# Designed miniproteins, single chains, continued (2): the designs that were tried, part 49

Each design is a single chain, and the fold is of that chain. pLDDT is the mean over its residues in the fold that is shown.

## One batch from the design tools (miniprotein)

Design m5683
Fold by ESMFold2-Fast:
Structure m5683 (fold): chain A 94 residues (1-94)
Amino acid sequence: KFGEELLELLDEGYERNLKPLVEKILEKGKDNPEALEKGKKLKEEIEKLYKELKEEIRRLLEEGKPMSEIEEAHDEFMKKVKELILELEEITSK
């Protein structure tokens, strides 16, 4: 109910799954300077979205909002991340 465990699980998922995935995709574009530069910006945008998600979840928990609102915030984050990952793959495949 404090939500610290939820935030810890979210951090673990980010560090163990999402961040390594983004880094692997960037490695595919390493020999293309334009892809590397654009990819770094997309990585920064994903990091910003994750920070905003954590701040929003903390706010929702502090206000005693239901889990459905936390799930909605996470779903919106995942939707945006998927779009950025697809853009990153497109850039690194050229």
Scores: mean pLDDT 81

Design m5684
Fold by ESMFold2-Fast:
Structure m5684 (fold): chain A 101 residues (1-101)
Amino acid sequence: MPVLKRYIMLQERPLVEKDLENAKKNLEEAKKRGDSKLTEIYQKMIDVLEEMRKIIDEIEAKVKEHGYPDEELVKFINEAWEKLRKLGEEYKKLQDEAKKL
């Protein structure tokens, strides 16, 4: 995991934003094709990515509130990263489901 909180924000946010853009594009294409199963999977992917984005926004808000360095902020970041890791696993599972269709 990134050591510096600033690098966490720089790396994870652009990746989530790009994945979210791609998932939204894939959702619209699935809807146009009338593919209800792919539409459901891509909607779930968007929901997961939006939750990840929310967690990143909460980290950014805490960084602005506490500054660097702060022990409580470090604990908050570590807990938030564990949540992001679990959401990433869920996202990968959804990607694998989409590939099987």
Scores: mean pLDDT 75

Design m5685
Fold by ESMFold2-Fast:
Structure m5685 (fold): chain A 80 residues (1-80)
Amino acid sequence: SSALNQAQLTIVEILSKNPEKGVKKEDAIEEAAKELVRRLGLPYEEARRIAEEALKQLVESGGVKEEGDIVKLAPGGGRA
């Protein structure tokens, strides 16, 4: 969906701010959800669910690495 695509792009933007250290998974989901509320007018709980699904898909595609509770962009694993 359009919202899912926007969530994926938003998560990449968030993680791009801290490529070396990454971001706590929960913080990335929360920030992305707040951004979806702002950009698309979605209810927070729905935005959070979409952000969680977007992060899951980014991890499955190899664009994002999950290391315990930390998520970050995969070095050289760039999915545009």
Scores: mean pLDDT 83

Design m5686
Fold by ESMFold2-Fast:
Structure m5686 (fold): chain A 80 residues (1-80)
Amino acid sequence: SSTYIKLVKEAMEKMAKLANDPEFAQKLKEVVEAIEKGDLDEAIQLTEELLEWARKKNDELLVDQLEALIEELKELKKKL
């Protein structure tokens, strides 16, 4: 739904500001592009890569936010 995509984009903007890292921001942009194309498998995979990045940086807040996003993307995929 349009509302769901807007909420995901808003969450991603907040995560990008929190990470304050250009590489992280670029990967988030790729996740958004995958979602807009309807490629939820790619979106999930890219988000899992960001989760591993956040784990290596010991950013617990980003880890929690990315885990929540992965679950939301999986639920969206089930509705298609």
Scores: mean pLDDT 78

Design m5687
Fold by ESMFold2-Fast:
Structure m5687 (fold): chain A 65 residues (1-65)
Amino acid sequence: SSVQKAIEKMREVKKTMSPEVQAQIDFLIAVVEQALADPRLTEAQKEHFTEDIMISVESLVKAEE
């Protein structure tokens, strides 16, 4: 699943970040997992939402050097 691969990528990227950014990424992963658990969302909606969250994670990583 592209969604599961995105979550795995978020977890890998998190390992090299500061504790503050790690906490932010953990929160974003939890938000994605909560959306995945919602039976009312379509697979396309879950994938699109996960892609949007991944962009946010990539922005956080890029901002922290």
Scores: mean pLDDT 83

Design m5688
Fold by ESMFold2-Fast:
Structure m5688 (fold): chain A 73 residues (1-73)
Amino acid sequence: SVADEIREAREKGTSIGRSTLMKVLEFLRDLYTVQGNKEKAEAYEELIKMLEEGTPVDEILRKLKEILKDFLK
């Protein structure tokens, strides 16, 4: 799964490129938009906005980890 790929990349010290991270965030936003889960969709949209504004990938990954921990438990 996408979540497993993100977890493994972080655990192995593999950096995720901006383009890959953007694609993952857009997929998650669209997924939760289709499900009608506005809270989760807006959380991922905010991460997309931060990435577009030049926020470092590592900072976005830290925030994504917190969101996934809360949303996928």
Scores: mean pLDDT 74

Design m5689
Fold by ESMFold2-Fast:
Structure m5689 (fold): chain A 80 residues (1-80)
Amino acid sequence: MREALALVDGERVTARAREIAALSPEERRQRLDELSAQAQAKLAQAQASTDPAERTRLLAEVFELSMEELAAASYLAADK
């Protein structure tokens, strides 16, 4: 977990969060579904991997997707 967090690109996450903020409520719902599906797929790949470096990278990608998903969900909660 800690090693995966070190690989997270904060600037990339911030840029994608801003993109989500600019979307309509319907587009944010679609994006949230896509991010959730991608995060689940990457997590499954990480769990199946026997290479520690690959697992760390995949977990970092899952954390980035999870942060984007949280941003999308927060905006959906604000957009009645």
Scores: mean pLDDT 73

Design m5690
Fold by ESMFold2-Fast:
Structure m5690 (fold): chain A 89 residues (1-89)
Amino acid sequence: MREEAERLKKELVEKAREYLDTAIELNLEKLKDEEAAARAEALKPGLLEELEKYLTEKIEKDPEEAAKFLKEVLELLPEALKKGIEKLK
């Protein structure tokens, strides 16, 4: 169970990074706001670090519940990030 949760954590963090990169590029292309893009790039590492820390803590407390949570989040993540990208436009 812990190994499964660790794999899911890595997948979620990688997908979050890719979507953030896409959101930053879309914001830069559409709004031509280099300052907003620079701020988003500066926040990206901290946001991903907080996500990884949060998930690591969940896995340490309860690997089974963490695995269930990660599976649910991975199913919902595409829609949540799509809505997030829409707000950045």
Scores: mean pLDDT 75

Design m5691
Fold by ESMFold2-Fast:
Structure m5691 (fold): chain A 75 residues (1-75)
Amino acid sequence: SSPKVEYEIVEELYKFSFKESDKEQVAEAEKKAEALEPEVFELREKAPEDYLVVTETSRTSDGSGSTVVTLVKIK
């Protein structure tokens, strides 16, 4: 299991759901993630000490998925 750090969710910045079988939805999710890269970089540079921007992509066995970008504070 991956080590879990205790954190406090400050803000959910972006959330997008998709189906893997839908290539257009997957491509749109990737495009939106790329468009957020400059904003994520800016937030990271301006974030107070002990703050992180975390991007997580989860996929289910039925081919559905989601991408979430969250601002968290390390406890």
Scores: mean pLDDT 65

Design m5692
Fold by ESMFold2-Fast:
Structure m5692 (fold): chain A 65 residues (1-65)
Amino acid sequence: MSEEEAAARLAERLGIPLETARRMVRVLIELGYTPEQALEMLLAAYDAGEDINKYLLRLYLEKTT
């Protein structure tokens, strides 16, 4: 799966702009995840009722600080 495909699927599933989905997927790619893993992680967080922006911040801090 490409980064663009992951972003497109995320945008459709969450009902958010494609540009926003690209940024979310990109954060996880920069943390070393594949596009497929990034999509699965973001969809799992959304389905669990998590705030995606808080979820991404938490992952970033845990891996970069």
Scores: mean pLDDT 81

Design m5693
Fold by ESMFold2-Fast:
Structure m5693 (fold): chain A 92 residues (1-92)
Amino acid sequence: SERRERALERLRETAREIRRMIEEGADDSLVLNLLVAEYYRATEVYGLSRSTVYRIFAEELGVSQSLIRELFRAIDEKRIDKARELLRQIRA
């Protein structure tokens, strides 16, 4: 649907902006907060599946979907040190 296509385009644009911020040395806390905010917006507001959001983040950030999945699991479980460690793999 047109609504779904627009949601996917918005998600990709935000993921690219997050990638640019990572490349420019943005703080871990800022990057994690933006990833979480966009994940909830994409799933709760736009109705995209978790798998679709993980795939697009993986594609735009240049990492595996498994890494993105582990990152969001660490965030959900409030394992901030593990989330930061996984974010270092995204920065590399």
Scores: mean pLDDT 86

Design m5694
Fold by ESMFold2-Fast:
Structure m5694 (fold): chain A 55 residues (1-55)
Amino acid sequence: SLEEEIAAAEARLRELLADLSEVQQRAAIHELRKMLEAGASADEAVAAIVARVRR
């Protein structure tokens, strides 16, 4: 389900961004949810967010 996919992607993103502040993690998760709801794949959304945050 979409909800299960979102939960799995959120868990992965939190792990990848564990060194960042809670505010940055929440902002990243909010964007991840929007991307997934818009039809982006979990892998693409996570990769795009990590790349942008790490710049």
Scores: mean pLDDT 81

Design m5695
Fold by ESMFold2-Fast:
Structure m5695 (fold): chain A 62 residues (1-62)
Amino acid sequence: SIKENIEKGRELEEKGEQAEKAGDLATAAHYYYQASEMFRKAGDFDKAEELKKKAERLAAEL
């Protein structure tokens, strides 16, 4: 459901933030990308694009 995708997206975004703070950019990029997919499935395209850009920027620094 839309609600389940939003909840999962938030959990994945939080995991991405924790990984980023820990300096694990690869893990952070992975979680931000997955969070972007969840928000896209929920129809939150602005949030999905924001998280996709975060994932791409972190991946580019690897």
Scores: mean pLDDT 87

Design m5696
Fold by ESMFold2-Fast:
Formats: C-alpha cells, structure tokens, sequence
Structure m5696 (fold): chain A 98 residues (1-98)
C-alpha cells in the first residue's frame, strides 16, 4: 500500500525530535549510491539516523552494501532482488540497533 513507510517515518521523527535533517540527508545520499529500491531510501535514512549510534553509521552503510552485493549474486534475478533489497537492508541495520 502507498505511500509505503510514510507513517513509520512520521512516527520515528515524532519519537526522535532531536533528529538532524542534515544528517538524514547525508545518509539518504549515501543510500542512493547503493543498488537499493528508491521506495526504501527515505525510511532507511531516517531509521539509521534515529536508531544507529553515529559512530557506527559508516559501518552499517558498508554492511548494507556488502549484504546487497551478496544477495544480488545469489538471486541472479534483478527484479526479485529489487523487490527484497529493502528487507535485506533493514535486517542488516537491526544488528546495530541492539
């Protein structure tokens, strides 16, 4: 259903009023450079900024990149990969949230 994750994004921002929109945009631009479905980029950027310690942002972004590259090689189907890559990214991020 559309818009996907809009409610989740709004809820994260309400619970985290200290969230720096400039930092969210920096994460968003980095996520755009990954082979990640555009639908998930805004949600993942807000989620990382809110719940991942700032010291670990570089590590989590690199782990997302590694996980996406590994799964793309495994699936051999680009369409299936793009449908699932947001879930793969979220699972990777959850390892850093505790």
Amino acid sequence: MSPIYKKEIEEIKKKNPELDEKEVEEIRERLKKLNLHPLYIDYLAVYIAAYVPKEKWEEVLEKIKEALEEEEKRLKNPEAFFMLNGEIALETIEEFVK
Scores: mean pLDDT 75

Design m5697
Fold by ESMFold2-Fast:
Structure m5697 (fold): chain A 106 residues (1-106)
Amino acid sequence: MKTEVTATLEVAPDASDKAALQELTAKVAAKALAEWQKARAEYGRVGMFFMPATSDVEDAEHMGRGALERLARDSDLQHLVFGGAFPTQEALEKGKQQVERIKAFA
């Protein structure tokens, strides 16, 4: 998934084609948001979901290529976007806090 996303970006006809880059980053952001919404519904049933500490999922232009590189380095965001496992006890507690925070403002 992460490799597939970067491979798709590399296949883009021009690295300076901001429209293609923006479309790719917007799709990644939309998927992350959808996983966050699923985490709220499923949290008490199947366990914990990761929520990234930082996200501008609504701002595709800000996300740009920098966001894809950040996604590649951010394990929490990778777990959310590409479907991950529960890697650590610390991550489990962090995920609980993120889900409760999201519920509070919904």
Scores: mean pLDDT 43

Design m5698
Fold by ESMFold2-Fast:
Structure m5698 (fold): chain A 83 residues (1-83)
Amino acid sequence: STADIEAEIAEARRLLADIRDMIEQEGDPTKILLLLAMAGGTIYTVIRMARKQGNQTALAEARELEAELEQLRKQIKQMIQRS
């Protein structure tokens, strides 16, 4: 349902916000990697649901979240390599 997609998008946004906050607070890289995996799974669920429903708006929003996730992954990879 649309409500189910909206709930998953909200969860993905919350996870991305938590990741950004942990990066800013110089949090544990291992915990950040776990949150990245969780965010990836949530975004995948949105993509799958959006495709099944033919919801192009939700699919576009999921692709934007996917791009944000990839930028955060690059930041964490650089932090780990520097450490």
Scores: mean pLDDT 86

Design m5699
Fold by ESMFold2-Fast:
Structure m5699 (fold): chain A 87 residues (1-87)
Amino acid sequence: TELSEAQREEFFRIARELFDYLIRERPELRAWAERLLAELESRRDSLTVNDVKELLALVDNLLETYGPDPRLEAIRDRLQAILDAAS
């Protein structure tokens, strides 16, 4: 299922904030984060509910790997809100 234009714009904004945060806090992830952000940007006008689910799963994996992080938890909540609104 496709996202609305507003949901797609919000999702991309959240993704950019997430990857900027990761590059700052986890420099070892920079090349990976930049590659993923570029991939999402290349598909910006065609982002789907599945892309939101995949990014949400990625945030959950980061929280499991690196431990509790209020910034990542806030990003997770915002991604979940998009997913709930798209249902």
Scores: mean pLDDT 84

Design m5700
Fold by ESMFold2-Fast:
Structure m5700 (fold): chain A 94 residues (1-94)
Amino acid sequence: MEIAHYARVVRVGGEDEVVITKVELPDSALGGEDASGREGETIVQKAPTGIDGEVKIEFSTTVTGPLAITSGQVRTVNGEKFPGKEATAERLPP
């Protein structure tokens, strides 16, 4: 089962934080009655230094069940502050 996470980097109280803004679930995970393309996931984490603004990070995870989501960290930093496209360009191992 495939789950996509979206995040952004925001400045909160003078600190940079990574916020997961969207989690996209397949309809089969929820029976397709109530929700598809779910939103409302928010996980706040401290971001790397000197990053301000919104950076879209797309991460796809293969799991065996709909509730087996390990949110973890979805951001990669490699010395570049903007944008987070390199983090989303990573391929998932099989």
Scores: mean pLDDT 36

Design m5701
Fold by ESMFold2-Fast:
Structure m5701 (fold): chain A 104 residues (1-104)
Amino acid sequence: SEKTKELFEELAKIIETAIEDTEAFREALAADPRLSEEAKRELYEGVAQSQFRMIKGILNIIEPKAEPEEQEVIKKFKEILDIGIEQGLEATREALEELKKEFE
């Protein structure tokens, strides 16, 4: 449905923005000469995981209030967020690209 498509596009944009913001943060950390490479990695991974957990938390609140067709879309995006929390940014990007192909 049009409503399901709009929800898909909005959730995809939210995750894409989180990926882009995390990459921008990683680049900013790379330029900081005061931080060790270990500290940069810990900060970068911590921010990425925190963003994905926050988005998933919001989806957990919204999902029960959504129509059944929208709940299925939300569940698929929660699976992508779980990949992001467990496997990191690159795996999240790949999973999102595959999901986008299913809906394009």
Scores: mean pLDDT 84

Design m5702
Fold by ESMFold2-Fast:
Structure m5702 (fold): chain A 91 residues (1-91)
Amino acid sequence: DLEKERKEALKLLEQYRDEILSLLSEKSQIMLQYAVDQSPEYEELANKVLNEAEIYMAKALRYYLEGKYEEMQEYQKKADELVEKERKERE
């Protein structure tokens, strides 16, 4: 039940945002804040700090939180494809 999981995720983010952020790396914090806050300042910071795959992951999370599951799946696939490509290029 993706809708139930989304509502639970939103509740946890509202209740424990600062605690969750404190457990994340700087990159993961930027990704989460980009997904939640959707501000131009976070978009500029994300483009500076995150690679293309990480930006797609952040967009997928944003669409998930908005209940836009088709867009979420599209960006998740794009992120996964880039991660696999980068992994193969390093080997």
Scores: mean pLDDT 78

Design m5703
Fold by ESMFold2-Fast:
Structure m5703 (fold): chain A 80 residues (1-80)
Amino acid sequence: EERKKAENLIGEAADKEVRGELTPEDVRKLAQELLEKGIINEEVAKEMEKTGIFSAILKIAVDEALHRRRGLPVRYRLNP
């Protein structure tokens, strides 16, 4: 299931980020895998690879997109 795969990958990256162990290379690999799974579009993947930054906003946006694709109610709400 695409959602479970994405949640696992994002969760692992988030855990590394909290520990200060997340590298730009980890972010680029995550972007590539999410693109291959059709979870993010090519523009988002290119931006992640270019910046090497994994933001909380991007994590929320990706998870919300997955929820919408599966017909589930919105789980996350973005701040202004």
Scores: mean pLDDT 61

Design m5704
Fold by ESMFold2-Fast:
Structure m5704 (fold): chain A 55 residues (1-55)
Amino acid sequence: GPKTALELAALSDEELRAFLRSLGIPEPHINYLLYLKKHDPGKFMVMAALILGGL
């Protein structure tokens, strides 16, 4: 599975949703992360790093 924020950014939207669901992240947070990936990549990278680091 992905181990870095860059690897998360490289996933398709469907692959990213599936991965985030496997971690138990709620759907509203998954939707927000996908929004950030498209519209605010810098914020997405910060959030992705925090998720992979266990928050």
Scores: mean pLDDT 83

Design m5705
Fold by ESMFold2-Fast:
Structure m5705 (fold): chain A 111 residues (1-111)
Amino acid sequence: DEEERKKKLEELEKKAEEYVKELEEKVKKIVEENPENAKKLLEEQKAFAASTNAQSSAERARLAAEWAGLDAERAAELARRVEEGENIEDLEELLEIMKKIEEILIEKLEK
């Protein structure tokens, strides 16, 4: 019961970590292939993130979603709940949002 839920959460957390790692590798590859365009977009994102002094996973999720034009408040709430380990479904929904952010980032960097 509790053990099964904990194991399931650990498995999903590991999946989320692998996804973040894949996203970082994809961004790095695109930046290397299109350095001029990627530099401008990354500088814009970096300046925005720096202006807010993001310190928590919730704030980081909010900023990323806001930059991508997605629901920032929803992303922040989901990230907070995932940290608290309250709901497996919240982690799945957060991963879908992160996936959309990745797609938007790749689309913008490839242009």
Scores: mean pLDDT 61

Design m5706
Fold by ESMFold2-Fast:
Structure m5706 (fold): chain A 91 residues (1-91)
Amino acid sequence: MEEELVETIRIVSEGMEKNNYEEAIEKLREMGREELAERLEEVLKEAEEKGLSEEERKQRFTLLTSAEVLREIGDELDRELEEERRRRELE
């Protein structure tokens, strides 16, 4: 649903603005977005181990979050198209 997508974007954006990435990851887990949370944790681990800049870290967070949002939008559109197709076929 759109509200969950907006909340996901809000959580990640606030985490990036506040430099509180760990809080953003925990909130994403509470929403059931475990895969996204795990990928973001890998970014934080890599940032610590390889010395990634703050800009690079924010870029990776943005890209991963955008990919998740686009995937969910695609899945929702596929469900809507399938339901419309069934409705048309059944009259």
Scores: mean pLDDT 77

Design m5707
Fold by ESMFold2-Fast:
Structure m5707 (fold): chain A 117 residues (1-117)
Amino acid sequence: MKRILIISDSEETLEKLEEMVREAAEEVGLEVEVIRYLTTPEDTLYTILGIVFEKEVDAIIVTSEKFQEQIRKVKDRLKVPVLLIPKSASEEEIREAITKFLRDLKEGTAPTLSEIK
């Protein structure tokens, strides 16, 4: 089982991402537990790293633009694979990226940082 942390500043986005992660996990044959985190303006990168440690998270999916910039700056310090989803990405691009990310995670080949280009 892999623990996937999804991070957004929107409850609607978290609900949608959880559905996409569950569908992709079934497709790739990976057992997942989804942990949602709704970000606040006061949250820092250290808040996120604390959750990763305390919840023993295996991978992170981030849609919050604030944290995407911070994560890019600390790429070499990331202990788990991270997928960054830009606000400009279509649902099809997001579904494809999540499916690939979970497949790479299952195989143990996920890079530290993945982005939709």
Scores: mean pLDDT 82

Design m5708
Fold by ESMFold2-Fast:
Structure m5708 (fold): chain A 72 residues (1-72)
Amino acid sequence: MEKSTELSREIMRAYENRDYQKLGELLGVPVETVRRFFRREEEARKDPKARLEVVQEFNLKILEASKRVENE
């Protein structure tokens, strides 16, 4: 639980700072995947349904990263 909390905090800080490389490392995905996510989020910001889908996808990546940290 503590490790998942620290990971979530680091992810949020990197997200707020637009540190794509750090986000890629924390989520275990290529930096280009992170850049693509932010492009989709920006395009979807005025469409609540599309924005919800993008946010849900990002939250699933955070959940998967948290599970890996808790199990190892």
Scores: mean pLDDT 72

Design m5709
Fold by ESMFold2-Fast:
Structure m5709 (fold): chain A 82 residues (1-82)
Amino acid sequence: MELPEEMTLEELIQKLKSTGKPIAVGPGATLDEAEERARELAKKFKAIVLVPIYENGKIVGYAVAIPNEDFKEVKVHIVKLK
């Protein structure tokens, strides 16, 4: 699956729901922590994982971890909110 660099949260959720895969939301993190947190949680829960990215106390984007069918590989996309 390809994700654009910028989306609204509604567009992102609709796109992820279209995969038919389970979706989970992890605890928020800074940009530096969010990618690895999302990857770890996606492997652990065998789900697509969204981790909110916080900057100055505001959500600026999401790290979106998408596992492959056997959950051995996870692609992480950083999606900025419009």
Scores: mean pLDDT 80

Design m5710
Fold by ESMFold2-Fast:
Structure m5710 (fold): chain A 92 residues (1-92)
Amino acid sequence: MVLVRVTVRVTKGTIPKGSLLELLDEDGNVLATGTASRDLKPGDVLEMDLALTPEQAELVLAGRARLKGYIIKDGKKILTAEGEVVSAERIG
């Protein structure tokens, strides 16, 4: 596994504190999941430290990953926000 620090920016929608965060590749495969530690709005930036496969790390370092934020309602994921990778660096 490769450790990568990813900085993402919210581009659309809002992410309430406690929301599910997914980092996805271009094909919609989930690379990593997390939970929003605070309320996020468009223009807000968050950092994520991720343990990735070498192949996933290459995608993220190339800026080819995207962020999606979801609320969970009645066991269903409801998309509330989207974001983009603004920087990524290998940390381990």
Scores: mean pLDDT 85

Design m5711
Fold by ESMFold2-Fast:
Structure m5711 (fold): chain A 107 residues (1-107)
Amino acid sequence: SPGEEVLARIRELVERAKAALEDASLSEAEKAELVLGLLEEIAALVEEAARAGVLTPEHALEILRLLAELAATAAANIKDPELLARVLAAIGRVAELVTQALLARLA
């Protein structure tokens, strides 16, 4: 389904973000910038899927679970508190978009 395709793409972007966070060859600033860019791509996919009405409640809950795992990985791999705060704030903004899409589908 279109919703399954969007979820698969978001899962791939989250796995790329986790890989960047766990890459010891990258500085924490490089990790943060890569993850922030991937979160912008995820946000765009969520907004498009919500507008198209293809994001089911089950898909939204799975995306929220993936974002929670990403937040945990960021907290484990970024020691700089300002960079970590930027990444966690960006994850929170995407989670808010997913929550709004979920609530719209339940209305």
Scores: mean pLDDT 90

Design m5712
Fold by ESMFold2-Fast:
Structure m5712 (fold): chain A 77 residues (1-77)
Amino acid sequence: SSLEERLKAGLKAIKDQAVQLAKEKGVKEAFELAERGLKTLKSDAISQGLDKEVVDKMYKEALEEIKKALAEVEAQQ
């Protein structure tokens, strides 16, 4: 669905933004902003009618990907 595609794109955008922010401000600030953004996207997707189980799975996968990406940025500092 278009809503699922939009959610997927939004999750990717948050990950990309978090990686850039981590390089500029540090991993802690980047993760805090990413987590807030992910929670907003999750709430919006559910309110727009996406299945909660699908949204929860995508949210969890995105959080794990962001944590991994931020750990890689931290290891390079």
Scores: mean pLDDT 85

Design m5713
Fold by ESMFold2-Fast:
Structure m5713 (fold): chain A 71 residues (1-71)
Amino acid sequence: SLSDLIFQITKKELMEELGLSEERATKLAEKVVELVQQGYSGREALLKAIEEDESLSEEEKKKLIEKIKNA
């Protein structure tokens, strides 16, 4: 399905490009899929998922958001 494709691609990118663990990447990718289904764009969904993630430190969030905005 499209949701499965978005999930797998997002998870892979979070792990390979942003260096996140599989557990963190899985959680974020699940939230991204949910937000995309609610009408957010992929970029908006990813940024929102990172900002709302309670397991990421403020410094980790800042670094991830900066990478996404400059990609």
Scores: mean pLDDT 82

Design m5714
Fold by ESMFold2-Fast:
Structure m5714 (fold): chain A 114 residues (1-114)
Amino acid sequence: MEQELKRQGDYFYALGQQHEAEGQYEKAAWYYSRAAMHYLKAGDFNKALEAAQKAVEMAHKVDPTYARPWINLGEVYYKMGDLEQAIQYYEKALALNPNSERAKSNLEQTRQEQ
């Protein structure tokens, strides 16, 4: 199970790198986000964090107001137990998209666990 999720993460991360090298930042951001979620499910927090940070970087090159990669980054910190960082990234996502139910739900849940 974990090996399959990590393999899927590696696959999507490689696609992200390919599209980044080609200057296709929207596609790169999407693939890095997919890689981050697979690594997170596999419990590989270091690779999940790296992929989520790459997704934010690529997305920011296209549309600095795109909130979703910030939510993904917050989810990685949450799973790592860094609730303070998770809250900061969920708040960043809500500042960019106040109607994000996922960011609102994640922020409220994380604040209850502090």
Scores: mean pLDDT 85

Design m5715
Fold by ESMFold2-Fast:
Structure m5715 (fold): chain A 78 residues (1-78)
Amino acid sequence: SEKAILMAQEAERLLDEQNYEEAFKVATEAIPLWEEAAKNGDGDSAALVYRALARVYGALGNEQKHAEYAAKFRDLAS
């Protein structure tokens, strides 16, 4: 989904700007769409979504989910 990819990019931009409040809001609304896009996207689209999910869960302190999505991103980006 184009919307899912754009929301992933927006969440990462907000995290880079240290605007955590807005990043968490965008990410919370987008997580179900990002997980679905990751299943159905091409490798590049899936990698972008997994990277965004890893960063969001890392920022939330969910180490298990951070590690899971970071590994999926790494596998697709290599």
Scores: mean pLDDT 77

Design m5716
Fold by ESMFold2-Fast:
Structure m5716 (fold): chain A 69 residues (1-69)
Amino acid sequence: MWDDDQIAQKVGQVSGLDKDQATKAAKAASDSLKNGNGIGTASDNASKASGSSKDQGRKAAMSVRSMGV
């Protein structure tokens, strides 16, 4: 299984977020998806947590979901 650092690194690469923002986005998206929320809610939570755009939040959430969270 992917560890949290690997997930954050991939989120940063896909979304263009820096390390701190990528870590926050990855955590928010992962938590949302683990709680049974859909990709839309996970994207919004990732964007809000990282202070990024909706597009960056969506890329983060889609990346996390593709990694089997």
Scores: mean pLDDT 79

